# Designed miniproteins, single chains, continued (2), part 42

Each design is a single chain, and the fold is of that chain. pLDDT is the mean over its residues in the fold that is shown.

## One batch from the design tools (miniprotein)

Design m5525
Fold by ESMFold2-Fast:
Structure m5525 (fold): chain A 70 residues (1-70)
Amino acid sequence: DEVRRRVLELLARAEAALAAGDVAAAAEALREAQRVLAEAPLSEEEKQRIAEEVEERYNRILRAVREALA
């Protein structure tokens, strides 16, 4: 699935940006991942499946971004 691959690539980009101290780039990559999933020409069930697969990783990155901005 091309959408799943793209979401995973964006999460990896966010993780790399956080490791480099680039919080803005990490936040942008997370927003793009959400946008790609939301706008994907997939059924709601397929979108939910992808969201569930990446939920823990997404939330971990989101927490790190929020902590860095506090």
Scores: mean pLDDT 84

Design m5526
Fold by ESMFold2-Fast:
Order: structure tokens, then sequence, then C-alpha cells
Structure m5526 (fold): chain A 93 residues (1-93)
């Protein structure tokens, strides 16, 4: 499961590299590392950690793409797709 989550998040970072600045992308990489380093003991903890992660990622997208609403919209579409994939993995826990 952790390796499936890692693959989903690495694909997300690669796709986000088309829209985010190098600084924004580095912030996302750090959030991914923090999320993957977390000890999660239940599906409920996994969902809580995911919700916190998504909020922090959204904030980075909003700050990095503040002056580019079209790129921000595309980045949010990727975030929604990634969130759905992660929720599916957690549902199989």
Amino acid sequence: MREEIRRILEEFIEKLSEYLSPEGLEKIRRLVEEFLAREIRSPAEARAALRAFLVRVGKVIDEDLADDPEKRSKAYALLEETAAKLEEVIARW
C-alpha cells in the first residue's frame, strides 16, 4: 500500500511540474515526503492525514499560481484526480 501511494504521489509531482514554479514544486515534494514519513495505524488516520495534505497542497498551488488562474485550475484538476486515487487505495485498507 505505501509503495502504491508513493507511485501515485510521484506521478502527481511529475504532472504538476508542467504548471508549478521550481520553488512551488519543491514545496510539494517536501509535503509528499512528510506525508510518506508519517506512521498511519488506521484508515481513519489515513483519511485525516490525506485531508491535511490536500489542504496544504492547495495552499501551495494558490500561492504559486496566484497570477495564473488557468494553470491554477489545471493544477486543481490534477489534485482532485490524485485525491480520488488515494481515497481508492485507502478504501482497500
Scores: mean pLDDT 85

Design m5527
Fold by ESMFold2-Fast:
Structure m5527 (fold): chain A 95 residues (1-95)
Amino acid sequence: VSQEVFDLDVEVALAIIRLAVTKIALERELSKPNPDPERLKEILEFAKKVLGDLEALRARIRSLPPSPVTQELLATVDAAIRDAKELIEKIEKAL
């Protein structure tokens, strides 16, 4: 595994952690009897930023030579992008 692939793996892991934190923040807000629309908008903007970062990482991984490691990273980032889009849709429906 090259240093570049290792660095991308770390960046993907950090983006997934940021997505998980965003999900926790959303679940906390939605558990309230009256969710705060301003807080939901803040969570939405953070979710959109994470999606943008994941899409940029996907493009970087796709620029690398095909290998089992890069294919696993692509599968991981594609799953995270789907999760981020579902999260954004869920927040928008709550606004």
Scores: mean pLDDT 88

Design m5528
Fold by ESMFold2-Fast:
Structure m5528 (fold): chain A 80 residues (1-80)
Amino acid sequence: SEELEALRDEAVNAVKKLLEQVPEEKLKEFYEFLDELSEEITKLSEAGASVEELKEVAQRKLKELAERLNLEEVEIEVKP
């Protein structure tokens, strides 16, 4: 759906902003967290989760990632 594509694009933008803050030694941990998030979002989407539910899960996981890696939090902005 168009809303799901918009969510993906904004999530990619949020990930890029977080990546700019990640030191080289933490890149492996960063990508491992993104892989886990991607798998969780895919499973929820396949189970019929709404775009709003997917956004809430992605935002929560990105916040957890930022906290674990000691980075500044980035928000996902989705325009329908």
Scores: mean pLDDT 78

Design m5529
Fold by ESMFold2-Fast:
Structure m5529 (fold): chain A 63 residues (1-63)
Amino acid sequence: MEKLGKLIEEIDELAKQHPEKREELTALRERVEGMAEIAPKLSQEELDQVYEHFKKELEEILK
């Protein structure tokens, strides 16, 4: 699923824009990367749930 790859790119861009959040964003990025590595083994429904979960965590970090 390409959504996780795009999310990693979005996190990288946000880490450049928000250096004060870099540590939290880097931690999230590593978790998204780990999930992206196993993504081909997951169902589409599981991938969508994982993506939504990470998007919510990203929004909380940026608050």
Scores: mean pLDDT 81

Design m5530
Fold by ESMFold2-Fast:
Structure m5530 (fold): chain A 84 residues (1-84)
Amino acid sequence: DNAVKATEKAIRIILENGSDQERLNLVYSMTMSKNPDFIKAGANALKASKWSREELEKIAEILAGSKDPVLLELREWLEDEIAA
């Protein structure tokens, strides 16, 4: 969907150019969102971005309380990346 792709591009710009705090605030926003297009776009952008191990661990902790299926899948992906 064009809306998901446009949102993913905007999120990638924040992830590429933002501070560590701005990037983590984006992840918090995903856990508080009820917009499935935003959550899906955010998960896609996070998987495509380059992260330090410490950043991946912090993201996984933020996602730990989420019951959203997309965020649960993202958390499993992050835990696999951390364990690798």
Scores: mean pLDDT 78

Design m5531
Fold by ESMFold2-Fast:
Structure m5531 (fold): chain A 84 residues (1-84)
Amino acid sequence: SLRERLERLIRELEAAIAAGDGEAAVRAFREAYEVAEELGPEAVKELMEAVLEAMTRYALANGKMKPEEIERIAAEIRAEFEAA
């Protein structure tokens, strides 16, 4: 099903981001976004939240952003999606 494909692609995307594999991450994101669009706006929101969470974890592990900055950005993105 499209839902099972989305869940697989999200897992693949999370793994690629954790590995710092930008090329694999972009490929998985592109495929996941196409599937999410077919499922509807709630699936797109789920994908975007998964991306934000994975990138937040990567940034924390690699010292690229302070936790407080990441928390603020995450809250702002969540509020924007809830308003849409």
Scores: mean pLDDT 76

Design m5532
Fold by ESMFold2-Fast:
Structure m5532 (fold): chain A 60 residues (1-60)
Amino acid sequence: MSLETEIEIALIRMVLGVAKVAGDKEVAEFAEKKVEEAETASLEEVRELLTEVLEKMKEA
């Protein structure tokens, strides 16, 4: 896995951590699924997953 892909996945994991601390179960469950998808995804796909997680946080 490239360093860039690892950084993008780490950002999704950070959002998951913040959501868990904040008690936002919907964002936490969403981010957890996106982390699992990201482990087998390309860099382009991981960037899309991160964008989806950030938009979910914004909507909550």
Scores: mean pLDDT 78

Design m5533
Fold by ESMFold2-Fast:
Structure m5533 (fold): chain A 86 residues (1-86)
Amino acid sequence: SEADRYLEKGKQALDEGNYEEAIKYFEKAIELDPNNAQAWTNLGIAYLKLEEYEKAIEYFEKALQIDPNNRNAKIGLKAAKLKLEK
């Protein structure tokens, strides 16, 4: 699907350290499929890498609303919260 193509482009940008580019691709994936917990999780990871911890928390919580057992979202949420406690 088109949403899956944007998700994969976002993952590639994330892997390359192009966090702002990754965010744009994940936002497009979410526009096409707002129930894609993986896209919300990866958006959270990109914001975590940019040290935008409050945004990262918001997006990980969105992912967990869609998929409460999403391991990456749980790990990311804990990591982002720990950064705000320092």
Scores: mean pLDDT 89

Design m5534
Fold by ESMFold2-Fast:
Structure m5534 (fold): chain A 57 residues (1-57)
Amino acid sequence: STVPGAAAGDGASPEGKEKVELFNQALEYYEKGDMEKAREYFRKAGLSDSAIDHMLS
């Protein structure tokens, strides 16, 4: 892929894609029952500990 050397910013942030990837990895670990790794990736995706605990409870 090529980047056209954007001089102006776009409304879509590439950081959002990384967060989605981390969130999906957390879900994979959750499905496997690896709660420790699931929590780690959810935190990397930007979720708080309370939100993670709420989802995993």
Scores: mean pLDDT 74

Design m5535
Fold by ESMFold2-Fast:
Structure m5535 (fold): chain A 65 residues (1-65)
Amino acid sequence: MKLIALVGAKTEEEAKKGGEEAKEKFGADEVITVSGLSSEEALALARELSKETGAEVGVVGSSKP
């Protein structure tokens, strides 16, 4: 089953680091970076992506505007 990591970050550098950690430590097949989302918003987006794609989606970090 496909694993997608949803990475919340304030900067592009933080997003890149979080994405690399998700791929290396958790074996994520795909990384999606988002900015300005709260933890609750990121979790809601992760649930929606999982439902639409059939993949497992994990949230790494968070960013709030």
Scores: mean pLDDT 70

Design m5537
Fold by ESMFold2-Fast:
Structure m5537 (fold): chain A 76 residues (1-76)
Amino acid sequence: MAQEYLAKAEEAYKAGDYETALKYAQKAARLAEENKDWKLAASAYFLMAKAYSALGDREAMLSALEKAQEYSKKAR
């Protein structure tokens, strides 16, 4: 399920629908965190950072990047 939401988020991002990309990436991140799938959580937060960057929200982008880095370290 988390992987399915991440795929939907990626498709929305490619279509330029950054708000829908954030919605699905947030769902993917939550499910990945609940399942302790740190690699998937890192990927979801990285996609959120890309979407926030496209929307011009630099503060939210930085927060999402920090989370992506944190979960990437846990995935090792």
Scores: mean pLDDT 86

Design m5538
Fold by ESMFold2-Fast:
Structure m5538 (fold): chain A 57 residues (1-57)
Amino acid sequence: MEEIEKLLKEIGEILGEDGKEAAEGILEDLKETKLSKEGEEEAIKNTKEKLEELKKK
């Protein structure tokens, strides 16, 4: 969870104020959802990929 929190915060910073609100919403949903260890790793991977896409531009 800590890794995905950092990734979502970075995405929010890149997208600006609207992105910060969206990232906070996603983070809260993930905290409420009790993911398995494997589900958590998959979520981190997907979030990292999205961050890399945003960094390309």
Scores: mean pLDDT 69

Design m5539
Fold by ESMFold2-Fast:
Structure m5539 (fold): chain A 93 residues (1-93)
Amino acid sequence: MIEFKSEEGKKRYEEALKEADETFAWLKRQLDAYDRLVAGDASAAGELSLETLARFILMSRPEDRARMLAVLDPQTRAEVEELIKKIEEELKK
């Protein structure tokens, strides 16, 4: 723990630590869900937004992409495939 003599500095440090902890906890949850989805756990897809899921699938190797899409229900798969197409079109700009 860093010792501050300024109350303002101490408050800013505590606020920065809280924001960092919340951001890292959120990122860790997203990555853990992605790892489980790659392993074939379809329940992990429910922990990701459709946009995040589409981006993770798009960034994956072809083999992993096919596997992840295969574990999704047909409706969710169709929605994710539409989002992937939209993201690919945006990346072309």
Scores: mean pLDDT 73

Design m5540
Fold by ESMFold2-Fast:
Structure m5540 (fold): chain A 95 residues (1-95)
Amino acid sequence: SVDDQLELADEAERIVQDLIQKIQQDIQDGTITEGLVRLSSGQLSNLRSLADNLISLGQQNNDSELLEKAERIRELIKQLQEQIDKAQQLIDQKK
């Protein structure tokens, strides 16, 4: 249902925000790991699929809330990608 998709989107937003915060903290503490970067990179593919599905569903149902959720997830994807790129650069500098 639309409500189920909105709940999935809210859960995904929370998970991604927590992940971004964790990466930022680990970068500051010098504790960033290749494992966290790998896990986060894998998450991006699933999030992109979710955003595309929300857009499709929002357009089909003329549901502005679904479209707004999709835009928020896309913004979080960009933020997560930026943090992954920063983390990877720092890991590579240690080699």
Scores: mean pLDDT 84

Design m5541
Fold by ESMFold2-Fast:
Structure m5541 (fold): chain A 107 residues (1-107)
Amino acid sequence: SEEAKEYLEKGKEYAKKGKYEEAIEYYEKALEIEPENKEIHKNLAKAYLKLGEAYFERGNYEEAGKYFVKALELLLKYLEKDDPARREAIERETELGVRHLHRVIMG
């Protein structure tokens, strides 16, 4: 629908500005209209991953983990196995997990 597309576009604009919390709000509004839309779920998952990364960089590993789990659940449910966005998110989450373990071991 046009309304869902407008919310998706607004979410993408906020994401481009690094405002991932606002991006998530618009993606959720788009999903209220089109609950099964793979493009909206893909963009929402990317926003969750970026927000998780921001919490990780601040040292808030509990909140980071919550957003990484939300991103992964959306990608596994709504995207195909060979979708690049799904692969990239799994690789990034794995990298951050390894980096966290390294900090715990070295610090």
Scores: mean pLDDT 81

Design m5542
Fold by ESMFold2-Fast:
Structure m5542 (fold): chain A 68 residues (1-68)
Amino acid sequence: SAELEEAAKKILEDAKRAAEEYPEVKEEILEYGKKAAEYVLSGDKAEEAEEYWKKMMELIEEGAKKKA
């Protein structure tokens, strides 16, 4: 659906921005973001999508903590 496609695009855009902000974990952020977006697009794997999105957010949180 169009809604799932937009949600997946948003996740990928967020992952790209975070990868630029935290280059030391760029590969992991992009990998987790891609997996989350893929599961969102599947339409039937919301739990897996949330799990990978949370892994991406954890890396972002750790990066922000190091800057504080």
Scores: mean pLDDT 82

Design m5543
Fold by ESMFold2-Fast:
Structure m5543 (fold): chain A 96 residues (1-96)
Amino acid sequence: SENLKKAIELLKEGKYEEAVEEAKKALEEEGEDNAQAWVVLGNALLELGKYEEAVEAYKKALAIDPDNKAAWLNLGRALEKLGKLEEAKEYFEKAR
């Protein structure tokens, strides 16, 4: 979608709050079954330090596409930032 493409470009430019808004628009436009839009949302939230929200977005993405190793890795990173080190370790193993 155009909103998802815009979210990806904004993420690359370091415009994380704008990337969040465009990723949310992509989910509204294409429905919540868009794993890539959830990953982009999670990545932008992770960069903003919104770790709890990033965890939720990555879990949504992985419910749709469980083979996304990058999403497992970033879920682990977000959990590590939240101090949930044992849970983070389990998800890092899934990223291998």
Scores: mean pLDDT 89

Design m5544
Fold by ESMFold2-Fast:
Structure m5544 (fold): chain A 60 residues (1-60)
Amino acid sequence: MEVLKLRFETEEEAREFARELRELDPRIKVRVEGNTVTLESDLPVEHLIGLVLRVIGDRL
């Protein structure tokens, strides 16, 4: 199981990100703690990073 933690500028941005990520792939367990979002999944970390970049609009 892969675990990623992402920090945002505000709690609002963290919550919006979590909502969009859940819409994109509900298999990812998303937890919001203040301005930090924790992602837990059986997907490889590279796949999690790809989904994160998709949500923030960076398609590299």
Scores: mean pLDDT 75

Design m5545
Fold by ESMFold2-Fast:
Structure m5545 (fold): chain A 61 residues (1-61)
Amino acid sequence: SSMEEELKKAEELAREKMGELSEEQQKQVKRLLTLAAEYVAQGDEEKAREAIEKVKEILEK
C-alpha cells in the first residue's frame, strides 16, 4: 500500500480503538496521526512510516 493508504488504515484502527485507550494514549495517537498526515503531504514517506508504526505500537497494547 502507499503511505496514504497506510495512514488511512491507521486512522481507522485508531478511531475504532480510541475508547479502549487511556487519555494520555489518545492524545499521543492524535498527535502522531497529525504528524504522519503532515509527512505524507510533504512526501516524507520514511518519517510518515515511523509515525504510523508508533501509532500501531500504541494501539496493539
Scores: mean pLDDT 83

Design m5546
Fold by ESMFold2-Fast:
Structure m5546 (fold): chain A 64 residues (1-64)
Amino acid sequence: EEEDVIANVERVLDEMSPEEQKAFAVELARKLGREDLAKQIEVADPETARAMARELARELVRSL
C-alpha cells in the first residue's frame, strides 16, 4: 500500500539530521527527473527540504 511506504519514509526521515534529510530529498528529486526541484532543495531551509522530501516520496510511490 502507498500509505505504508510513505509511513516508512517518514520514519526514516525522523531519524535523519536536517542535512541528511536535505540530501535525501535531492536524491529523490533527481530519481524523478526533477532537476529544477533538486536545485531548489539544495538552497532551501531544512523544514522546506523535509516537506519536499515527503512530496517527492509520494510521487516516487505513484510512479511504481
Scores: mean pLDDT 74

Design m5547
Fold by ESMFold2-Fast:
Parts: structure tokens; sequence; C-alpha cells
Structure m5547 (fold): chain A 80 residues (1-80)
């Protein structure tokens, strides 16, 4: 599964605090599977970290808020 391979590479980059690489891999995961909500959540978290590094706190908070909304959506799908 191409999306899962890119998702895993993105997670490794994120753990290494290489948010630019994480963003790139999560975008590739979404290109392979646009319905991969986990990849979307992780993309938003990586974008938030990059915004935080650039001192853009309000933008970082907006990305984290959007990630939380997607997490709620994913949780509802898994509960059904």
Amino acid sequence: DEAKVYLEKGKEAFKAKDYDSAIRYYLKALEADPNNLEALINLLEALAKKAEEEGLEQLADAYREQAERVREMLARRKAA
C-alpha cells in the first residue's frame, strides 16, 4: 500500500523533527489515498509544527484545531 509507505516515512521524518520532509511524505500519502484521514491529521500536525518554528502561533493553533476536527471524524468512522 503506497499510502501506508509514505505515511510511515512521514512519521519517521516528524519524529526526527524534519517537518518539511514529513509534510512532503504526508502529501504523497494523500495523493495515493485522498481518504486517508490519518495522513491528513499528521499533515496538519506537521504544518502546525512548521508554523510554530516560524513564530506563527495563531496559524499553528489553527492547524492543530483542524487536526482535532479530523481526529473526531476518524474516531466516529472507527466507532461505527
Scores: mean pLDDT 86

Design m5548
Fold by ESMFold2-Fast:
Structure m5548 (fold): chain A 85 residues (1-85)
Amino acid sequence: GEKKAEEYKKKGEEAFNEGDYEKAIEYYEKAIEALGKKDAELLNNIGRAYEKLGELEKAIEYYEEAVKLDPSYEDAQGNLDRLKK
């Protein structure tokens, strides 16, 4: 449910801020699973974590999915444009 998704999202943000990008990805993926649907902000956050790990192809895939899901989400579009140039 949404409450569990928010808890996982917060744990993902905490792990990201601590520099544990693999753990951040795990929590963001659990947040999507708990939500039962894809979410542009969570996809963007997973992309950012993959970018920090140097997995640029995966980061691009997640940013592209976030932009496709919400074309008005400027953060994901900006991240995608930066990595594609």
Scores: mean pLDDT 88

Design m5549
Fold by ESMFold2-Fast:
Structure m5549 (fold): chain A 76 residues (1-76)
Amino acid sequence: GDDAELLAQARALAETAKEGIREAESAEEALATGRQAAEVLRGLAAQATDPEVRAEILRLAEEVEEEGRRKAEELE
């Protein structure tokens, strides 16, 4: 695939996931949203041929999963 398209898709997915996490009403919902988005992002990273693009998508996955954890802690 086109790595530029993968990166754009990954960035859009990460932003949508962060919005969902901000709107989460329970710790379980926030954690699940972050984990699900991170799993999809890791799948996109596996399709990247450029190591730098792969690393950036994996960074986005970690960031989204961390945002989910932080929101979950706030809701406990």
Scores: mean pLDDT 87

Design m5550
Fold by ESMFold2-Fast:
Structure m5550 (fold): chain A 88 residues (1-88)
Amino acid sequence: MSKALELIKKGRQLLNQEKYEEAIKYYEEALKLASGKLRARALTNLGLAYIKQGKYEEAIKKYQEALELDPNNEVAKVNLRFAQDKLA
């Protein structure tokens, strides 16, 4: 398994424990190593962590970056609309 994927998995475990700041750090480390769809996955998870913190503007930016790499990422599309609706 790649180091980037292990970092994403650890970030997801921390996110599920509501340790959002720690989860964000793991996803940011994964982004230094990840490309393509794996990078899109890290960006999508990072956006979700920002949503959990109420940081909707930051979440929007991460989902937009994820969709540039993986335009068919349904999780990123749904959560992007959710975050945009929160700022409307």
Scores: mean pLDDT 89

Design m5551
Fold by ESMFold2-Fast:
Structure m5551 (fold): chain A 64 residues (1-64)
Amino acid sequence: SKSSAEELLEEAEKLEKKAEELKKKAEELKEKKEASELEIEELKGIADLLKAFAAFLKKRAEKL
């Protein structure tokens, strides 16, 4: 396994992009009224968790 700071930053960036896509999807569903409020909140919650994990990886990279 490679543990370079650059690899951690790349992984964090991928997670941030996935989180952004989920937030955009939640926003679309809300605008179209095609999903329940609970489903929209769940998608946003998952996106927030992915962002938190990305932040953790970035913080870890800074210590390498």
Scores: mean pLDDT 82

Design m5552
Fold by ESMFold2-Fast:
Structure m5552 (fold): chain A 72 residues (1-72)
Amino acid sequence: ILEKVKKLFAEVLGVDEVKEDDDFFELGGNRLKATLLIARITEEFGVFVEEEELKKNSRVKDLADLIKSKLE
């Protein structure tokens, strides 16, 4: 899950490297990119993340933990 979230951040934000402690919005994410990230998460994991959940769990590790909790 963690490595997949790093990859999705890199693809959506157009950056080459994403680290576990990186924050989506600090890396330059905006509302449009957040919507795209949520759609990619649904495609990859089959789970839906609300925009407010993403705002509260915007670091790679925190978002990976949120996705994991939805898969249990």
Scores: mean pLDDT 81

Design m5553
Fold by ESMFold2-Fast:
Structure m5553 (fold): chain A 85 residues (1-85)
Amino acid sequence: MAEFLEEKAKKLEAEGKEAKAYMTLAARYAGLAGSALKAGDLDKAIEYLEKAVEYLEKAAEAGDPEAEKLKEALKEAIEELKKEK
């Protein structure tokens, strides 16, 4: 799955849609984290949220003004999940 998301990002970057590519990856990893939470897999959920944060940071650098706010929200979610371990 991770390799597939990386390939999708490369394709979007090649099309000159860098901010959109990173926002798309962040959304997909956040969705995977939600699925992991429903399955009770806190470690996987934290891993996917950390990946989503990385892509939101890149999206902000590529010019998405909302990416920074979403990044902070996900960081708070990660800390909350770590407290449940």
Scores: mean pLDDT 77

Design m5554
Fold by ESMFold2-Fast:
Structure m5554 (fold): chain A 100 residues (1-100)
Amino acid sequence: SVVDLAKEALEKAKELMDKVKLPEKFKERIEKIWEKAIEAIKAKKYQEALDYINQANSLAAEAMLILSLENPEKAKEYEKLKEEVAELGVEVGKAIKKAA
């Protein structure tokens, strides 16, 4: 189901955020927004779900940018992880569009 796919994507996103040691406050905010996306999918509010996924990805990208500015030597690593997190959102978004 789209719900199960979104839950799996959230778990993968958590692993990626842990890999870069993302500050807990950013991690909690991203997880909370993603959980709102999952609830929107359950309610068949697909546009709201897409909006939440976009919000979570934007916040993750901002957090990774901040980390890359603080740790320039790891900027390439943060950029790659930002791309991997964005791809998870793309996969869930495709599934939502097929279900809508």
Scores: mean pLDDT 83

Design m5555
Fold by ESMFold2-Fast:
Structure m5555 (fold): chain A 63 residues (1-63)
Amino acid sequence: SAADLAEEAGRLALAGRGEEAVELLLKAAQHDGSTAAATAWEALKEGGLSREQAERVLAAASK
């Protein structure tokens, strides 16, 4: 599910695995853009994602 993908992505981002987190969030955005966007914003706030990484997810979530 989108929620399961987003939860795993959040864990990866906090572990410093931001590119893997982006891949999962892009997958989550295909199912539920709002869930993917919320996770990307939280990961950006916590420093787990860079602004560029978060913007890639937010662009996909806005389709």
Scores: mean pLDDT 85

Design m5556
Fold by ESMFold2-Fast:
Structure m5556 (fold): chain A 63 residues (1-63)
Amino acid sequence: SPEFLREVSRLMLEATEFGAKSKDQELVEKLGKLLDELRKAIAAEDWEAVRKVVEEIKKLMKE
């Protein structure tokens, strides 16, 4: 869905900005791993994995 891809792109940008502002090294490393997993899932067109990783990123950013 074009709307879903737009939301994923926005989330990736927001997560990158969140990580750049954080001084919590453990959180930054965990977020980086999730972003890498998200990129791999998108490349594989594994939309179930994309949704799962998106929810994990959102949960991490919510505290």
Scores: mean pLDDT 81

Design m5557
Fold by ESMFold2-Fast:
Structure m5557 (fold): chain A 100 residues (1-100)
Amino acid sequence: MKVILFAEKSNPEAIKRAQEDAEKLRAQGKESEVLIVEGDAVQKAMEYLAELARRGEEPVLGVAYIPGTNAVVSVLVTPDAEFRVENGKVVTDDLRSPVV
């Protein structure tokens, strides 16, 4: 699965971390790229992945860098379900398995 790393234009430290993480992923044979966004990286990641899902594109994993922290939010959107990983825990909007 392709990984897209989202960093805010206003946060140079997050951009640097995303670029370093993308290089590490590519060294491991995983396809990855960095998208520099204007505004909230989590919101932009969700919007981008939702648009790909609407077009029937292959699912990609989004990673959004949180300003002022070492935290990241991982987002996966598919045509059938939306998945988000926070602190290593999968959060899903799947009506068959309600979030607890």
Scores: mean pLDDT 68

Design m5558
Fold by ESMFold2-Fast:
Structure m5558 (fold): chain A 59 residues (1-59)
Amino acid sequence: MSPLELATTIAESLLRSGFSKEEAKRHTRAALAHMGRSLSDEQLEKAVDEAEKKVKAEK
């Protein structure tokens, strides 16, 4: 699984739990770091935006 896909999955879970987009971004960055993964700020932003779109589509 790509780091981008993993980041999107983590961000989606956080957003569904009631975290804001900014909080989801911060926590996703921390989670990736714990797994030894690195993502550029641009890629992390993309992952969070994709997760937000998925969460909004469910409502």
Scores: mean pLDDT 79

Design m5560
Fold by ESMFold2-Fast:
Structure m5560 (fold): chain A 67 residues (1-67)
Amino acid sequence: DRELARRILEAGIRAARAGDSAAAAVAAHEQKMLGLISDELADRAVAAATAGDAAGAAEYLQEGLRA
């Protein structure tokens, strides 16, 4: 469900902004599987999260919401 996927992405962005990069990585993976954001943006969000850049991960996920 794209509505549920979008809510999960929004929750992931909020968690990433609070410093929880693991939640951002989970959200990116789920949005990629559901096709709500591009594979490139999802992969970049995961890469940022695994590097400890929660803010960067949040930015990539937010770009997915705008597209």
Scores: mean pLDDT 75

Design m5561
Fold by ESMFold2-Fast:
Structure m5561 (fold): chain A 73 residues (1-73)
Amino acid sequence: MENIKKQLEAILEEAKELGVEEEIIKKIEEALKNEDLEEQIKLLEEVAEKLKEKYPKLAKQLEDLIEQLKKLQ
């Protein structure tokens, strides 16, 4: 759990450095604060879809993290 949060924090920092839109950044922050695993996964899936076109590498990193979270369900 803690390792997954660290990976998500790293993705958030990289997204901020790349100048990703504030709406997307805010959704990543909401996912980090969310205690409901199912809702957290939904938020991250929405973020990954929005990132795919402009930031495909970052989207893939997030998709890999989402798969890890799904295994915890």
Scores: mean pLDDT 80

